# Designed miniproteins, single chains, continued (5): the designs that were tried, part 106

Each design is a single chain, and the fold is of that chain. pLDDT is the mean over its residues in the fold that is shown.

## One batch from the design tools (miniprotein)

Design m19665
Fold by ESMFold2-Fast:
Structure m19665 (fold): chain A 86 residues (1-86)
Amino acid sequence: SLLEEARKELEKAKKAIKEGDIETASEHVRKAGMLILKVSETREDINRAIAASLIAIGAEIDKDIKDIEAAVELLEEVIERLEEEK
């Protein structure tokens, strides 16, 4: 599923963060955000708004590793919410 692909991208981002590869970590976070957005397009507008916000955060995190770490955490929370849909 797209959510499983997004989770895989976040795991790659976490690995890149541990390796100090900020550019690679940012790229994987962006990919995860895009995958979450694709899932949200088949859901309520609230979920889409959350995904769009996280993608926007992902664009900003190219500048700072702390922002990349925060974006990974937020994207993981969104994946959990989407997976918990009753």
Scores: mean pLDDT 72

Design m19666
Fold by ESMFold2-Fast:
Structure m19666 (fold): chain A 75 residues (1-75)
Amino acid sequence: MDIIELADKFALAVQRRDYEAARELLQKGIDEIKTEKEANVLKNYLETIRWQALQRGDEEAARLAQEGIEEVEKK
């Protein structure tokens, strides 16, 4: 599965407030990162989702996105 496709599915899950599916998609996306370019794509997407979540007051979505960013940076 393409990293962009996983990021899009994650964004849809958080918009639906399906945080369980969002966590599973995020972990799958992180596990599929093989290159620094893929890591940067996912990280940039998560930063956008985090910013949008903060603007909407969705603290759980913002927290999940932040956790994902931290896991991507640990690789």
Scores: mean pLDDT 79

Design m19667
Fold by ESMFold2-Fast:
Structure m19667 (fold): chain A 70 residues (1-70)
Amino acid sequence: MQQVQEVLAHYRAKYPDLSPGQLRARIIADLRSAAELLDLDPASPEHLQAVAQVGLGLSAEGLALLLSLL
């Protein structure tokens, strides 16, 4: 819960003019870009969850919760 709120607050502070839907799209785009840099499949939900764990400190449940709040 706390890590999800910290990541959400960080993205809202970094992109204050983005709507919730635009923030969700930006987070997904950042995860896909990171997956590509690691030679992972950016279309794979499992690979995006692994990238979120390493890059954002979010469990699979934490990432799902973050995206559900947007």
Scores: mean pLDDT 78

Design m19668
Fold by ESMFold2-Fast:
Structure m19668 (fold): chain A 85 residues (1-85)
Amino acid sequence: SKKEEALKKLLSNEEELEKILNSIKDEYIKLYLRAFHLMLQVALLFPDDEEREKLLEEYIEKLKDANKEEVEELIKELEEKIKKA
């Protein structure tokens, strides 16, 4: 789908997204947006829509009540998953 390809391209473009994130002065908001971006990148590694949806749901639940330290740990987990792919 054209929409799926456009989304993949946007989420895989680290330079553009990093520029946007760096424009945000609030460090806590920046961490949440970084975590969200990485969640979407990990989900896009799965070709199956059902697996992507399940994984995103799991990570959204982890992020929902997370404090700053828990968000930082989630970021590390997601970066490691991307590195192993």
Scores: mean pLDDT 71

Design m19669
Fold by ESMFold2-Fast:
Structure m19669 (fold): chain A 88 residues (1-88)
Amino acid sequence: SSEIEKKAEEFSKLFQKYLQELASDKSLSFDEKVTEALYKSLKELGLKPSKKELLDILSVMTQLSLKSLNHNKTLIKGIEKVVEKLKK
């Protein structure tokens, strides 16, 4: 739905911002950076998504990132890892 797409776009921007801020922190693994960026983004948006809603948001984010002329490969890989963890 358009509401899911709007949430995914807002979340994608915040996720990219926080992931970029964390990119230079050598004390954190890539998985920890993705988890921290996810946590900060959800907290800032005041979102309490269900597992299904979160998977839907992450799916739309991946699609939007792939369609972008300036897509971030690090963001796409981060989303893929979160999706894998959520599906387990």
Scores: mean pLDDT 69

Design m19670
Fold by ESMFold2-Fast:
Structure m19670 (fold): chain A 74 residues (1-74)
Amino acid sequence: SALEEAYKERIAAALRAGDLAGLRETLLEMFRQGFSDDQVLALLLQVVHDNPDFTEAQVDALFAAAEAAYREFA
């Protein structure tokens, strides 16, 4: 969907910029918008697939931010 594509772009941009606070806030916003844990995970896997230039450290930071956002929301 257009909404999912917009979130993918925001996530990728924040991760490339090293904006971990903005990344966490974007992920938290998704949970507040009604995205399930499974939907967020599927979208993050798509972000990783669509951006093969991400380093292992960036991928780790992405999933750490998602875990932190999930913990804050739950």
Scores: mean pLDDT 88

Design m19671
Fold by ESMFold2-Fast:
Formats: sequence, structure tokens, C-alpha cells
Structure m19671 (fold): chain A 74 residues (1-74)
Amino acid sequence: SEEEKEKYIEKLEEAFRRLVQAKRAGDDAGLSAALKEINKIIDEMKEKGFTDDEISVLLLEAAQRVQAELAAAA
């Protein structure tokens, strides 16, 4: 459903925000943790029956939303 897709986009956005913060801070441990969280979310989506193509689209959407947030804050 669209509601379920939005839920996973929001989870991915949170993980991507943590990833960007860790990169900016030079926090290698935080970077590793954020990447593991993204992989956990992807695995959960696969268990829910999302296809690889759907996961790719939602990953791109989440990344674009985070990039737009960061651009607006600058």
C-alpha cells in the first residue's frame, strides 16, 4: 500500500540523515552503524514482499528527500 511505502521511505530517511551526519563528523563508527541500519530496513522490506525494483525506487526517493532537506537548511 502507499501508506506502507511511505512508512519505509520515512525509516530510510532517518537512516540516511544519520549517515550524512556521521560522514560530516568523520564518525566511522556512526557511518558503519547507519549503513547496517539501512541494510536492516532493506531486509525487512524484502520480508514484507517488496521487489528489488521497488526497494531501489524507495531508496532513491528517501535519498532525494534527505538531500532536499539539507539543501533547504543551507
Scores: mean pLDDT 85

Design m19672
Fold by ESMFold2-Fast:
Structure m19672 (fold): chain A 84 residues (1-84)
Amino acid sequence: MIEEGEKLREEAIEELAKAVAQELLAGGTDKVSADVGGRLFAEDTVEEIDTGLLVPRTEELKELAKKAREAGRKAKEIIEAALK
């Protein structure tokens, strides 16, 4: 029960968070930091976005991660409804 929901949320959060992080890197990065750093793409982590000019956007990343959790929960409810 709880384990099933927790696994789905964990994977959904991680995948959506990475997708959102990559989108923000493509649209909101300091070009110099993105090109020179390179590791932002190599590590492919959300925490790497918290660098330089990206620091002021960390709050937006957290809100997006929160919405990603809710999106994952809604997806689960839709699947449950479809299976009924």
Scores: mean pLDDT 49

Design m19673
Fold by ESMFold2-Fast:
Structure m19673 (fold): chain A 71 residues (1-71)
Amino acid sequence: SAADEQAKKQTVLYSNKITDALLAGNEEEAKKALEEGIAFANSHSDPALSAGLIAALENTYKQAKEEAEKK
């Protein structure tokens, strides 16, 4: 659906912001991007879609943070 595609597109933008911020060492900016992404996901009426988007954002944050802190 158009709404589902728009939600996925916006979530990719938040994921990119999270990854870029963490790899640059800007954890505060990454947390802000994660919070904005979660708020966006929670704005959707479909709980399955919302949960999936939140899981994707949380996983992106975790993976990027682990990679950034590897040294």
Scores: mean pLDDT 82

Design m19674
Fold by ESMFold2-Fast:
Structure m19674 (fold): chain A 95 residues (1-95)
Amino acid sequence: SIEEALRYLEEAIEILRRAIEEGLAPRAFTDLLRGVEEAKRAAEEGDIEKALRLLEGNIAALDTLLSVLTDPRAREALRRVKELLEKAKEALEEA
């Protein structure tokens, strides 16, 4: 459902904001946060096609970050965010 997707996206946003405040890869995490916030806005507006497209892009960007970031704390934050973005995508696909 859209409501479930929005909950997962909100949790992902909270993790990213905390990571940025802790100084974990601040530029990369700020860019990812903006992308996730844009996907959430599309879902809130009921534009499911746009929300799914944006989430696919965010997941791809996140996979790239996981391939280059070496800080274990940054990697753990990204892993948790990825799980939430994948759950949000699944919830929107069932909408």
Scores: mean pLDDT 88

Design m19675
Fold by ESMFold2-Fast:
Structure m19675 (fold): chain A 61 residues (1-61)
Amino acid sequence: SIYELIDQLLELGLLTEEQAQSLKKKVDELKKNNTPQNQQQLDRLTALLQSRLEEARRQQA
């Protein structure tokens, strides 16, 4: 889930606790209204966080 991605980035030190909380708040807001536009934003955010996690793991081997 997107929450797990945020937590993993936090554990790797790529996000501060404050940044992680802000992102979770943003995800919660987008989930409050189940619209196609909000789903698109969630999908884009998920893809960005996944890409960042993969890049970090690649650099750490």
Scores: mean pLDDT 81

Design m19676
Fold by ESMFold2-Fast:
Structure m19676 (fold): chain A 72 residues (1-72)
Amino acid sequence: SLAEEFEEALRAGDDERAIELAEELIKQLYEQSPVAAAVGARDLLEVARELGRERVAEFLEKKLREIQSQLP
């Protein structure tokens, strides 16, 4: 799954690949609903923070804010 590949990229220190995978996963969730995308982005952010991947965490914080701005 994209979520498993994302976690593998984080553990490998491949921030660029992790961001690419996160963008694709968030895009797929957004096609379902903005709420699903917000939940998914938050979950990915938690994992990135736990593994100390600052660049990926910053990317996800920005994406989460963008998604939240579109919620009612």
Scores: mean pLDDT 85

Design m19677
Fold by ESMFold2-Fast:
Structure m19677 (fold): chain A 70 residues (1-70)
Amino acid sequence: SELEQLEAELLRIQEQIQEAADAGDVKKAIELLKRATDLTVRLLKLQGQDDVAEQVRKHAEELIKKIEAA
């Protein structure tokens, strides 16, 4: 199912984020975080939580912009 595929992809990204963090690869970790955010938004929309999905996207984008500007 689409839910199972999204869960599998999130597990892969969590492992990749951990590896990037362990290696000190900040740029890679941020890129993977953006990908994880997109998958989370998709999952929330599939569950009918569109308002929550939009707020998660907005806050994630604001945080990422602040990190990238630093």
Scores: mean pLDDT 82

Design m19678
Fold by ESMFold2-Fast:
Structure m19678 (fold): chain A 60 residues (1-60)
Amino acid sequence: SARDQAQQAAVKVGKEALENGDSPEAVYERAYAAISAVPGVSDEEARRMARAVADSVAAD
C-alpha cells in the first residue's frame, strides 16, 4: 500500500541520518522528499511522517 511504501521510505531516511549525523532539519527535508514521492500519500501525511522521522532521530 501507499502507507507501507511511505513507511519504508521513512525507515530508510532514518537509518541513513543516524549514520551521517544529519541535523533534524536535514532529516525532515530528506524524509519529506522521499515520502511525498510515494503515489497516494497526501502532502499533509508526508509532512506529518517526515516530522516523526526527524523527532525520532533527534531523540537518539
Scores: mean pLDDT 80

Design m19679
Fold by ESMFold2-Fast:
Structure m19679 (fold): chain A 73 residues (1-73)
Amino acid sequence: MEEIENMSDEELVEELSKYLGISRSTARKILEFFGKETVKNILLTLKSGASPETARSIAKLVLDVIRRRERER
């Protein structure tokens, strides 16, 4: 298994895109707003076999923040 703690920004963006079903552009914005440590923690949770409900809740929270930020800009 990949060591999430040692992932680069580009690797974090790619994995977040895969797990949340979002574009790499959106994943990059999530990394920008939440920071590397928060994103690593999200990916660790998802890769550790989090339930589909947990993954959905995380995706909803981060996407809601990003969408609100984009619409207010």
Scores: mean pLDDT 72

Design m19680
Fold by ESMFold2-Fast:
Structure m19680 (fold): chain A 60 residues (1-60)
Amino acid sequence: TAVLGVLQKDGGLSEEQIAELEALVRAGRDDEAVALLQRHAGLSRASAETVVAALREELA
């Protein structure tokens, strides 16, 4: 929740992109979640992997 809010406000992700990211993480589609963050938030793969890990922990 906190991470998703930061990605929307500071990372430039739209509400629809945030919903897609959450759905991908919940489905265990981590590589696709990483690719979304790299494409839309401009994150490196390592940074995107860290964000996905944090989201998985929050959504557990």
Scores: mean pLDDT 78

Design m19681
Fold by ESMFold2-Fast:
Structure m19681 (fold): chain A 80 residues (1-80)
Amino acid sequence: DGQKRLEEIRKELEEVKELIKKAEASDDKEEAIKLYQEAADKLQRLLEEGRRTDQIPPDLKNEAEELLKKAKEKIEELKK
């Protein structure tokens, strides 16, 4: 049901935030890129599924889109 999907979306976003925190804390550029890429991949899938099912609230969608943009920007920045 929709409530169970909302809980799943919330958990996925928390996992993404944890990946981003680990990437920011990493002293290894390659490790940081990998962690940001994992976060970006998860966010991309979440947003695609949410768009198809119309099951993601606007606030969570906006948060996911902002996190995806930040992750992509950091990957570009680190790759130079």
Scores: mean pLDDT 81

Design m19682
Fold by ESMFold2-Fast:
Structure m19682 (fold): chain A 100 residues (1-100)
Amino acid sequence: DKVEEVRRELEQVTGAARTAAKHAASFSPVEVTSLAERATEVLEKALENPEVKELGLRTAEAVRRALEALKPILDASPEAREAGERTLEVAEELIEKAKA
């Protein structure tokens, strides 16, 4: 079931984002880039699947908070910054669609 797979991926990304928000100082640029790329992929799947809208919104909010906490790493690494900016765009799109 593809919908259940997307829900599992959203829950995993939410957990990873919450960990990153709490422990931002321990993250490397490579770990931040990996998290951002994974978050982008999963949030794009959530945009295509209205049935996971509520969970997708929670994941997008968690990811946005994580990127805020990770800002020093994003500012120091061009690769992490580019990946993080793409993730933020997708997260903000999901949040806006949920407000309608």
Scores: mean pLDDT 86

Design m19683
Fold by ESMFold2-Fast:
Structure m19683 (fold): chain A 92 residues (1-92)
Amino acid sequence: DKEYKELLSKKTSDGGVGKSKGSPPDTIVSAEVAKKLVENGDLKKAEEIAKYLKSMRQSDGKYIKSPDTPDDVNEEYTKAAEEGIEAVKKAK
């Protein structure tokens, strides 16, 4: 609907979603948008964001905040990314 269209306007070329138009992609924001896209039935766009989230996974299984901040690793990024990916996977 209207709200998810506004969220898609924040999608970056990297496949993720930033906090605002022109911002770099953010793992938590991208995961929340993926879940909303699933709720709205837009599985194709949700899968693109899930692909971005999977690319944020490090070799140790943790997730980074964005491609521009590889040292910015936090449990909240990992939890958000895994929840977003799982929501998209279950909706397929």
Scores: mean pLDDT 73

Design m19684
Fold by ESMFold2-Fast:
Structure m19684 (fold): chain A 97 residues (1-97)
Amino acid sequence: GVQEAIDKIKELIKQGKYDEAVKLLEDTLKKTKDPQDRLKIADTTIDELIKQGKYDEALKVAKALLDALSDDKEAVLRGIGRILRIIGLQLDEELAK
């Protein structure tokens, strides 16, 4: 189910297997038809990647969300908001150096 996919993605991220986590997310989004479940999976994955400082991987997830839900206005706006936030966090880290 959706929760099992989320739990596995979180486990992969905690193990440092970021590429495997992103791939599992993309495969899960392709199989998930409910827009709310897609948003929950993507949002949870983005938040875990941000916590680990993996902004490039978080951007890949936000882009996958936009590509998968381009016909859903709320999903598109959420994806854009996530992309802008990730870019802002990357900029903040560069400015702190």
Scores: mean pLDDT 75

Design m19685
Fold by ESMFold2-Fast:
Structure m19685 (fold): chain A 60 residues (1-60)
Amino acid sequence: MKKLRERLEELREKLKDPNADLLLLEMEVGVLQLEAAVKKLYELFPEIRELEEEIARKKK
């Protein structure tokens, strides 16, 4: 969370465009929410991790 806030402040300073700053903020918040949802999905369905590991082993 702190790293995201720092990065967003840096982007606001570089762009200095209110519309672009707001859009970038909304996009990065959306990505973090999606990552949290995916993490919960793996916790609820551990079989997904097993399938990913099996695929990785077959490709190696």
Scores: mean pLDDT 69

Design m19686
Fold by ESMFold2-Fast:
Structure m19686 (fold): chain A 91 residues (1-91)
Amino acid sequence: SVAEARERAAQLTQLFDQVLAQIKTLPKDEAIAQLQKLLAQHQAEVAALDALLAEFGDDMPADFREALRLLRETNRAQIGRIQAEIARLQA
């Protein structure tokens, strides 16, 4: 459901915040390497969600489609935060 998807998105955001905080304690080069791996993972998740929505979007219930869109936007927000942190460390 959309409500369950929102709760899951909040939990994923909390977990992401914890992971990001841990990465920030690492030496610069190690932090950048871990952030690049995390970036690749989130980019792959967005690509998978885009593929599912493109292939099955018209055939799935509207609430399920909305849940997948919410998860995709959550991943996109996380990608932006990872990219900003990489840029900060490389400056």
Scores: mean pLDDT 87

Design m19687
Fold by ESMFold2-Fast:
Structure m19687 (fold): chain A 68 residues (1-68)
Amino acid sequence: MSREELLAEVKARIDEAIAAGETDLGQLHLRIAELTAELARRHPDLPREDLIAIAREAAAYAEELVAA
C-alpha cells in the first residue's frame, strides 16, 4: 500500500470522526496519533519519513475541516 493510499485511509477515519460529531482539534490530533501508531504496527516496513508525512498531512486536513 502506498503513502497516498494510507493517507486516504487516515483521512477517511477523520471524516468518520467529524461526521460522528468530533470538532475538537486536540481530540482529532490524538486520533491521528493513534491511527499513525496503528499504521506503524501494521506496516513495519513503511519508511519513517512517509509515516511523518501521513501524520502531518492528516493533521492539516483535520485543521482545514474544523476551521471551515
Scores: mean pLDDT 81

Design m19688
Fold by ESMFold2-Fast:
Structure m19688 (fold): chain A 70 residues (1-70)
Amino acid sequence: GAAEQLEQQILDLAAQLAAEIARHYAEKLGKVLSIEVERVDENTVRAVAKTDKGTVTVTLDIDTVTFKVE
């Protein structure tokens, strides 16, 4: 239904946001080699950006509207 479509759109936007945050921080470390985005659970999306100098991990919680960068 309409609510299920809205939830999917929110998850798609959260995945895009997590990837963009991961790219932003990864580019500050070095050459970005890959960015992978995974749904961890119903409220959590994780993006992992690999660079030639290290890895940046972004965890985004859509329920609390918070993100963590490691």
Scores: mean pLDDT 82

Design m19689
Fold by ESMFold2-Fast:
Structure m19689 (fold): chain A 88 residues (1-88)
Amino acid sequence: SEAEKLLKELEQEYEELRKKALELGKSNEYSEEKRRTLVEFYAWDEARGINLGLYEPQTEEEKELVKKLKEQYEERLKKIAELRKKAE
C-alpha cells in the first residue's frame, strides 16, 4: 500500500531524528545543529502526543518553528490517513 510506504518513511525519519536528538542531548556542547535538531524533535514529539522533556523552545523564533514543523507533521499524517481510508 502507498499509505504503508509513506507511514514507514515517516516512522524512519522520526526514529533517525530521535536518535540524533538523544545523542546531541547528552553533550554539554552548544551548537546550532544541536539547537535545530532538538527543536525539530520537540515539534514532532508534540505532534505525536509524546513529550520526552529533552528540550523546550526558548525563543519566539524557536516557538514559531515548532508550530510550523508540527503542522507539517500533522499534514503528512492526514494524507496517510486519507490514503488508508481510500484503500479500506
Scores: mean pLDDT 77

Design m19690
Fold by ESMFold2-Fast:
Structure m19690 (fold): chain A 68 residues (1-68)
Amino acid sequence: GSKTIEGESEKYHVTATAEGTKVTLTVTDKVTGEVRTAEGSGPPGSEITVSVTASDGTVLSVTVTLPK
């Protein structure tokens, strides 16, 4: 199955989707409209941390536990 986590702040909209052994992180800068994506993968049941660095140097990270 797939699992989607969504978050929003004043500056960023964040979506993380975990599907099988893969995590996709999408970050949208609400001020500039810039979209950045990152991917991570690992074995079933592991914790995967995926990070993007925004144009202002802000690092956004999401940690997701993959399904077993």
Scores: mean pLDDT 78

Design m19691
Fold by ESMFold2-Fast:
Structure m19691 (fold): chain A 64 residues (1-64)
Amino acid sequence: MPEWEERAERVFLQLARELGLLNDDELLRKAAEVYHELMKELPETTSEEEFRERLLPRLEALLE
């Protein structure tokens, strides 16, 4: 299994719950797009903490 994909998905799901994105299908789709874009920017060696730090502000911007 790709360890990078598993780490990134866990962070995304945690943030989606914390920010209430799971309650809004449109916001969840936009969040998924942001998540996939960040996955392309960062190396597969990126830690869960680093990925969370980079993803959180991008997802918060969707709530503006």
Scores: mean pLDDT 79

Design m19692
Fold by ESMFold2-Fast:
Structure m19692 (fold): chain A 86 residues (1-86)
Amino acid sequence: GPDRELTLRAIGLMIAAIGDLIDAELAEKRGASLEDIRALLRRARRDFAEAVRLAEAGGDTALVELARRQLAAVEERLAAVEARLA
């Protein structure tokens, strides 16, 4: 089966990244700066990217696919925010 320690570390990073996504959505609804929203999205991207790496190393295919989908979604949101800041 998957490596339990690597899977748990990946899940922990996924939870942290989801927290940053929630904070980014709340910040956007409150009219926070694009720079603050970008900072939250950059943190989420880093944590999802590391979660992908750990899930791949641990052999958890379902978690890899979930983390990759979340990473792609964050990268699209981050690109949109960065375009508005340019």
Scores: mean pLDDT 90

Design m19693
Fold by ESMFold2-Fast:
Formats: structure tokens, sequence, C-alpha cells
Structure m19693 (fold): chain A 85 residues (1-85)
């Protein structure tokens, strides 16, 4: 699997976890929402690690775009976590 495919797979998992977390929160299932937000955070850290590990194989523009997406998702996770606390 290429680094690019790994990044895409991690973003797909992240989006799925966020969708499941939002759905659980909408149902009032805070425990399940927190579980999926934790999985989303773990996936986000995996994305950061992968991006750093393969920095030399990623064009600068793609690196910047991916980093912006990571920061956007980090903010989204934090906002959802605050709604539960």
Amino acid sequence: MTPEQQVMDLFSRLQDYLLQGRDALGRGDNETALLYLRKARETLEELRDLLEKHRDQIPESDYETTLELIERYDKEIKELEEKIK
C-alpha cells in the first residue's frame, strides 16, 4: 500500500468515526459518542505520524493541504467532545 493510499484510508476511517460519533450524540448516547471520538483522535494521530514519516515522498502542496484537513478535523473533534462534557 502506498503512503497516499494509507492517507486516504485513514481519512475514510476518520470520517466514518466522526459520522458515528455525531449520530450517537444526536441520539443522546454520550458513551458511544465518546468512544467514536476517541477512535477519531487515534486515527488523526496516525495520520500525523504517517505524514511525518513519508514527508519526503509527498509534494509540498499535498502536504500543506493534508495538514489543513488534519487541523480542521482536530477542531471538529474538540467541538463535539465539548458538547458531551
Scores: mean pLDDT 82

Design m19694
Fold by ESMFold2-Fast:
Structure m19694 (fold): chain A 107 residues (1-107)
Amino acid sequence: MKEETLKLIDKKIEELNTEMERVRQDAAAGRISPEEAQRRLAEYQKKIKDLEETKKKIESGLPSDEESYRNMADAFEKLADKYEAQGDTEKAELYRQLAENFRKLAE
């Protein structure tokens, strides 16, 4: 069922928004430079955008056939490999979970 997959994406977006708020608070308190804050915020914004694009593909890109579920699983597996290569283990794990969920839907 796609509902649990969408919840995992929403949870990760919420976690990233929490980290962005921490960066803003650290910048306001002078604990990090404005340049460092902008750098970190840009990185988190990119991660959120990637997750929102993934969510949109799940919500709008799925007809009711097994081939579409397999295609989505393959796409998420490629995203997981990309983030694993970048050292982003948390994001890689999220996309591997998404791929596994869609493979189960494909039978």
Scores: mean pLDDT 76

Design m19695
Fold by ESMFold2-Fast:
Structure m19695 (fold): chain A 89 residues (1-89)
Amino acid sequence: MAEELAEAAREGAAAAGRGDAAGDAAAFTAGALRAVGSAVGGALLGGGDREARELAAEGAERGAREAAEAGGEGGELAGREAARAALAF
């Protein structure tokens, strides 16, 4: 899962013309998504499906911003693509 999302981030960075930053974007996106996974896991144990989805969406958006700060425009696109993949359960 994290590896697959990191690959999606790498592909997103390449599509934005930032293949040189793809590795960094993937690494930061994987880290952010592990944090989101932990938050979603906690919500699933106590909050149910709707709360878990809302928390996952907020975490994915935050992860995309963090990736953008680390990798510029390529990182932002990569983070958004990885976030979409994570939410497409």
Scores: mean pLDDT 56

Design m19696
Fold by ESMFold2-Fast:
Parts: sequence; C-alpha cells; structure tokens
Structure m19696 (fold): chain A 94 residues (1-94)
Amino acid sequence: MRSLEEERLLKALKAMLEGKDLAGVFDETGNWAIAAFFRNIKSPSLKDIVDYLLNHPGVKLTPEQKEELRKLVDSDLSVEEQAEKIFEILTSPL
C-alpha cells in the first residue's frame, strides 16, 4: 500500500512541520483538525492527505484551496514539490 513516493512525501511534510511549525499555525487560526492531522500522521498517501483536507468537517479551507488540492493529486510534480504545494495551499489566505 505505501510506496517509496508516499514515504518521501511523509518525510517532506515532517521536515516542513519541524521548520515551519505548521501544526502551531493551524491551532492559532482555529483549524484544529488540520493541526491534529499533521501531529498524528503515520503513513499518509497524497490521496489520504487530500481526502482528509477536502472531506473532514473541521477543516476550514476556501473553495479555491480545495480546487488546488484536487488538481495536485493529478499533477506530475515530485513528492517534495507536492508537499511544498500542500503547505502553500494551506497557508495561503486569499
């Protein structure tokens, strides 16, 4: 189930959490469901991450952010670029 690409995505996301305190940012903005997800990631695929962000009722994202996440799943970006794009989408207010 978990590919080498999924492992690389998880490592990239954890590196961003360490360097940018992504979970803390989302706690402060009231997006506790996103903060909790990133703190408790075990083995997420890109699809699992996007499905969580699109479907969890506690996730507060704009329609524009959700559309960008849907496009990301079908992108030809590297795992590291996908992780950076997820961070960019989640932290970009309009």
Scores: mean pLDDT 66

Design m19697
Fold by ESMFold2-Fast:
Structure m19697 (fold): chain A 94 residues (1-94)
Amino acid sequence: MNPQGLLFDGMLAYLVEKDFDKAKKYFEEVLAHPEATPAQKAVAYSMLADIYYHKGEKEKALEWLKKAVEYADALPPQVAEDIRRYYEKFEAEV
């Protein structure tokens, strides 16, 4: 499976279907994919962080978001900055 296709399906499940369990599986498959780029991993980690936060698993969400920050420099500068600010917000709430 193509990691970009997995990201797209995960985003559809997350944003459109609101099926967070389905979205989680797709994002986990992106992270497990040997061809996943640092940019794709950054997005998958940030999406997993949001899913875990909404499930009340705030410490796990912060762990995932910290991983997203590690890969964020592979994303456009504005998106990387948004992920870092999201991390700072999560850290303050945990």
Scores: mean pLDDT 82

Design m19698
Fold by ESMFold2-Fast:
Structure m19698 (fold): chain A 87 residues (1-87)
Amino acid sequence: SMEEKANELFDKAVELIKSGKDKEKAVEYLREAARLHPDVSILEARLIKAFPEYAEEIRKASRDTPPGGLEARRARIDALVEVVEKL
């Protein structure tokens, strides 16, 4: 399913961030995972679980984006990517 593909890409992104090997590729995987996943809030929760020390920055990124709609979803994805780029 598309959700399963999204989860695989998200796991690859998290591994790259934790290893510090390729942050640009991690961002690409995260963007694609968020594009394929039906609910970005689940990916947000998983990102907080993977990086609890950055939980507040991740939550703020979500809070600062407007709720609902396709453009709001894209803005939320972009905000999460900006947090990841600072990790």
Scores: mean pLDDT 75

Design m19699
Fold by ESMFold2-Fast:
Structure m19699 (fold): chain A 78 residues (1-78)
Amino acid sequence: KMDELAKLVQEYIKKKKLSLDEVEKLQEEIFKEAEKILEERNLYGLDEEQKVEVYQEAIAKVFEKKGELETAKKVREI
């Protein structure tokens, strides 16, 4: 699951030909969204699978906010 999420994000980066700065910004946005999810839902003591679930939700929400609805849907289907 984690490898599939990473591959999808990498394919998006290649398809959109993102610069290094744009890639760093995308990673920052995903990290901040994941932190927000953890804080808002009071999630503690997550196992590895549950952490991947939060990361998946964060990636999907970031793409939804960017208007990349088809990519966000693919993320949620993993």
Scores: mean pLDDT 78

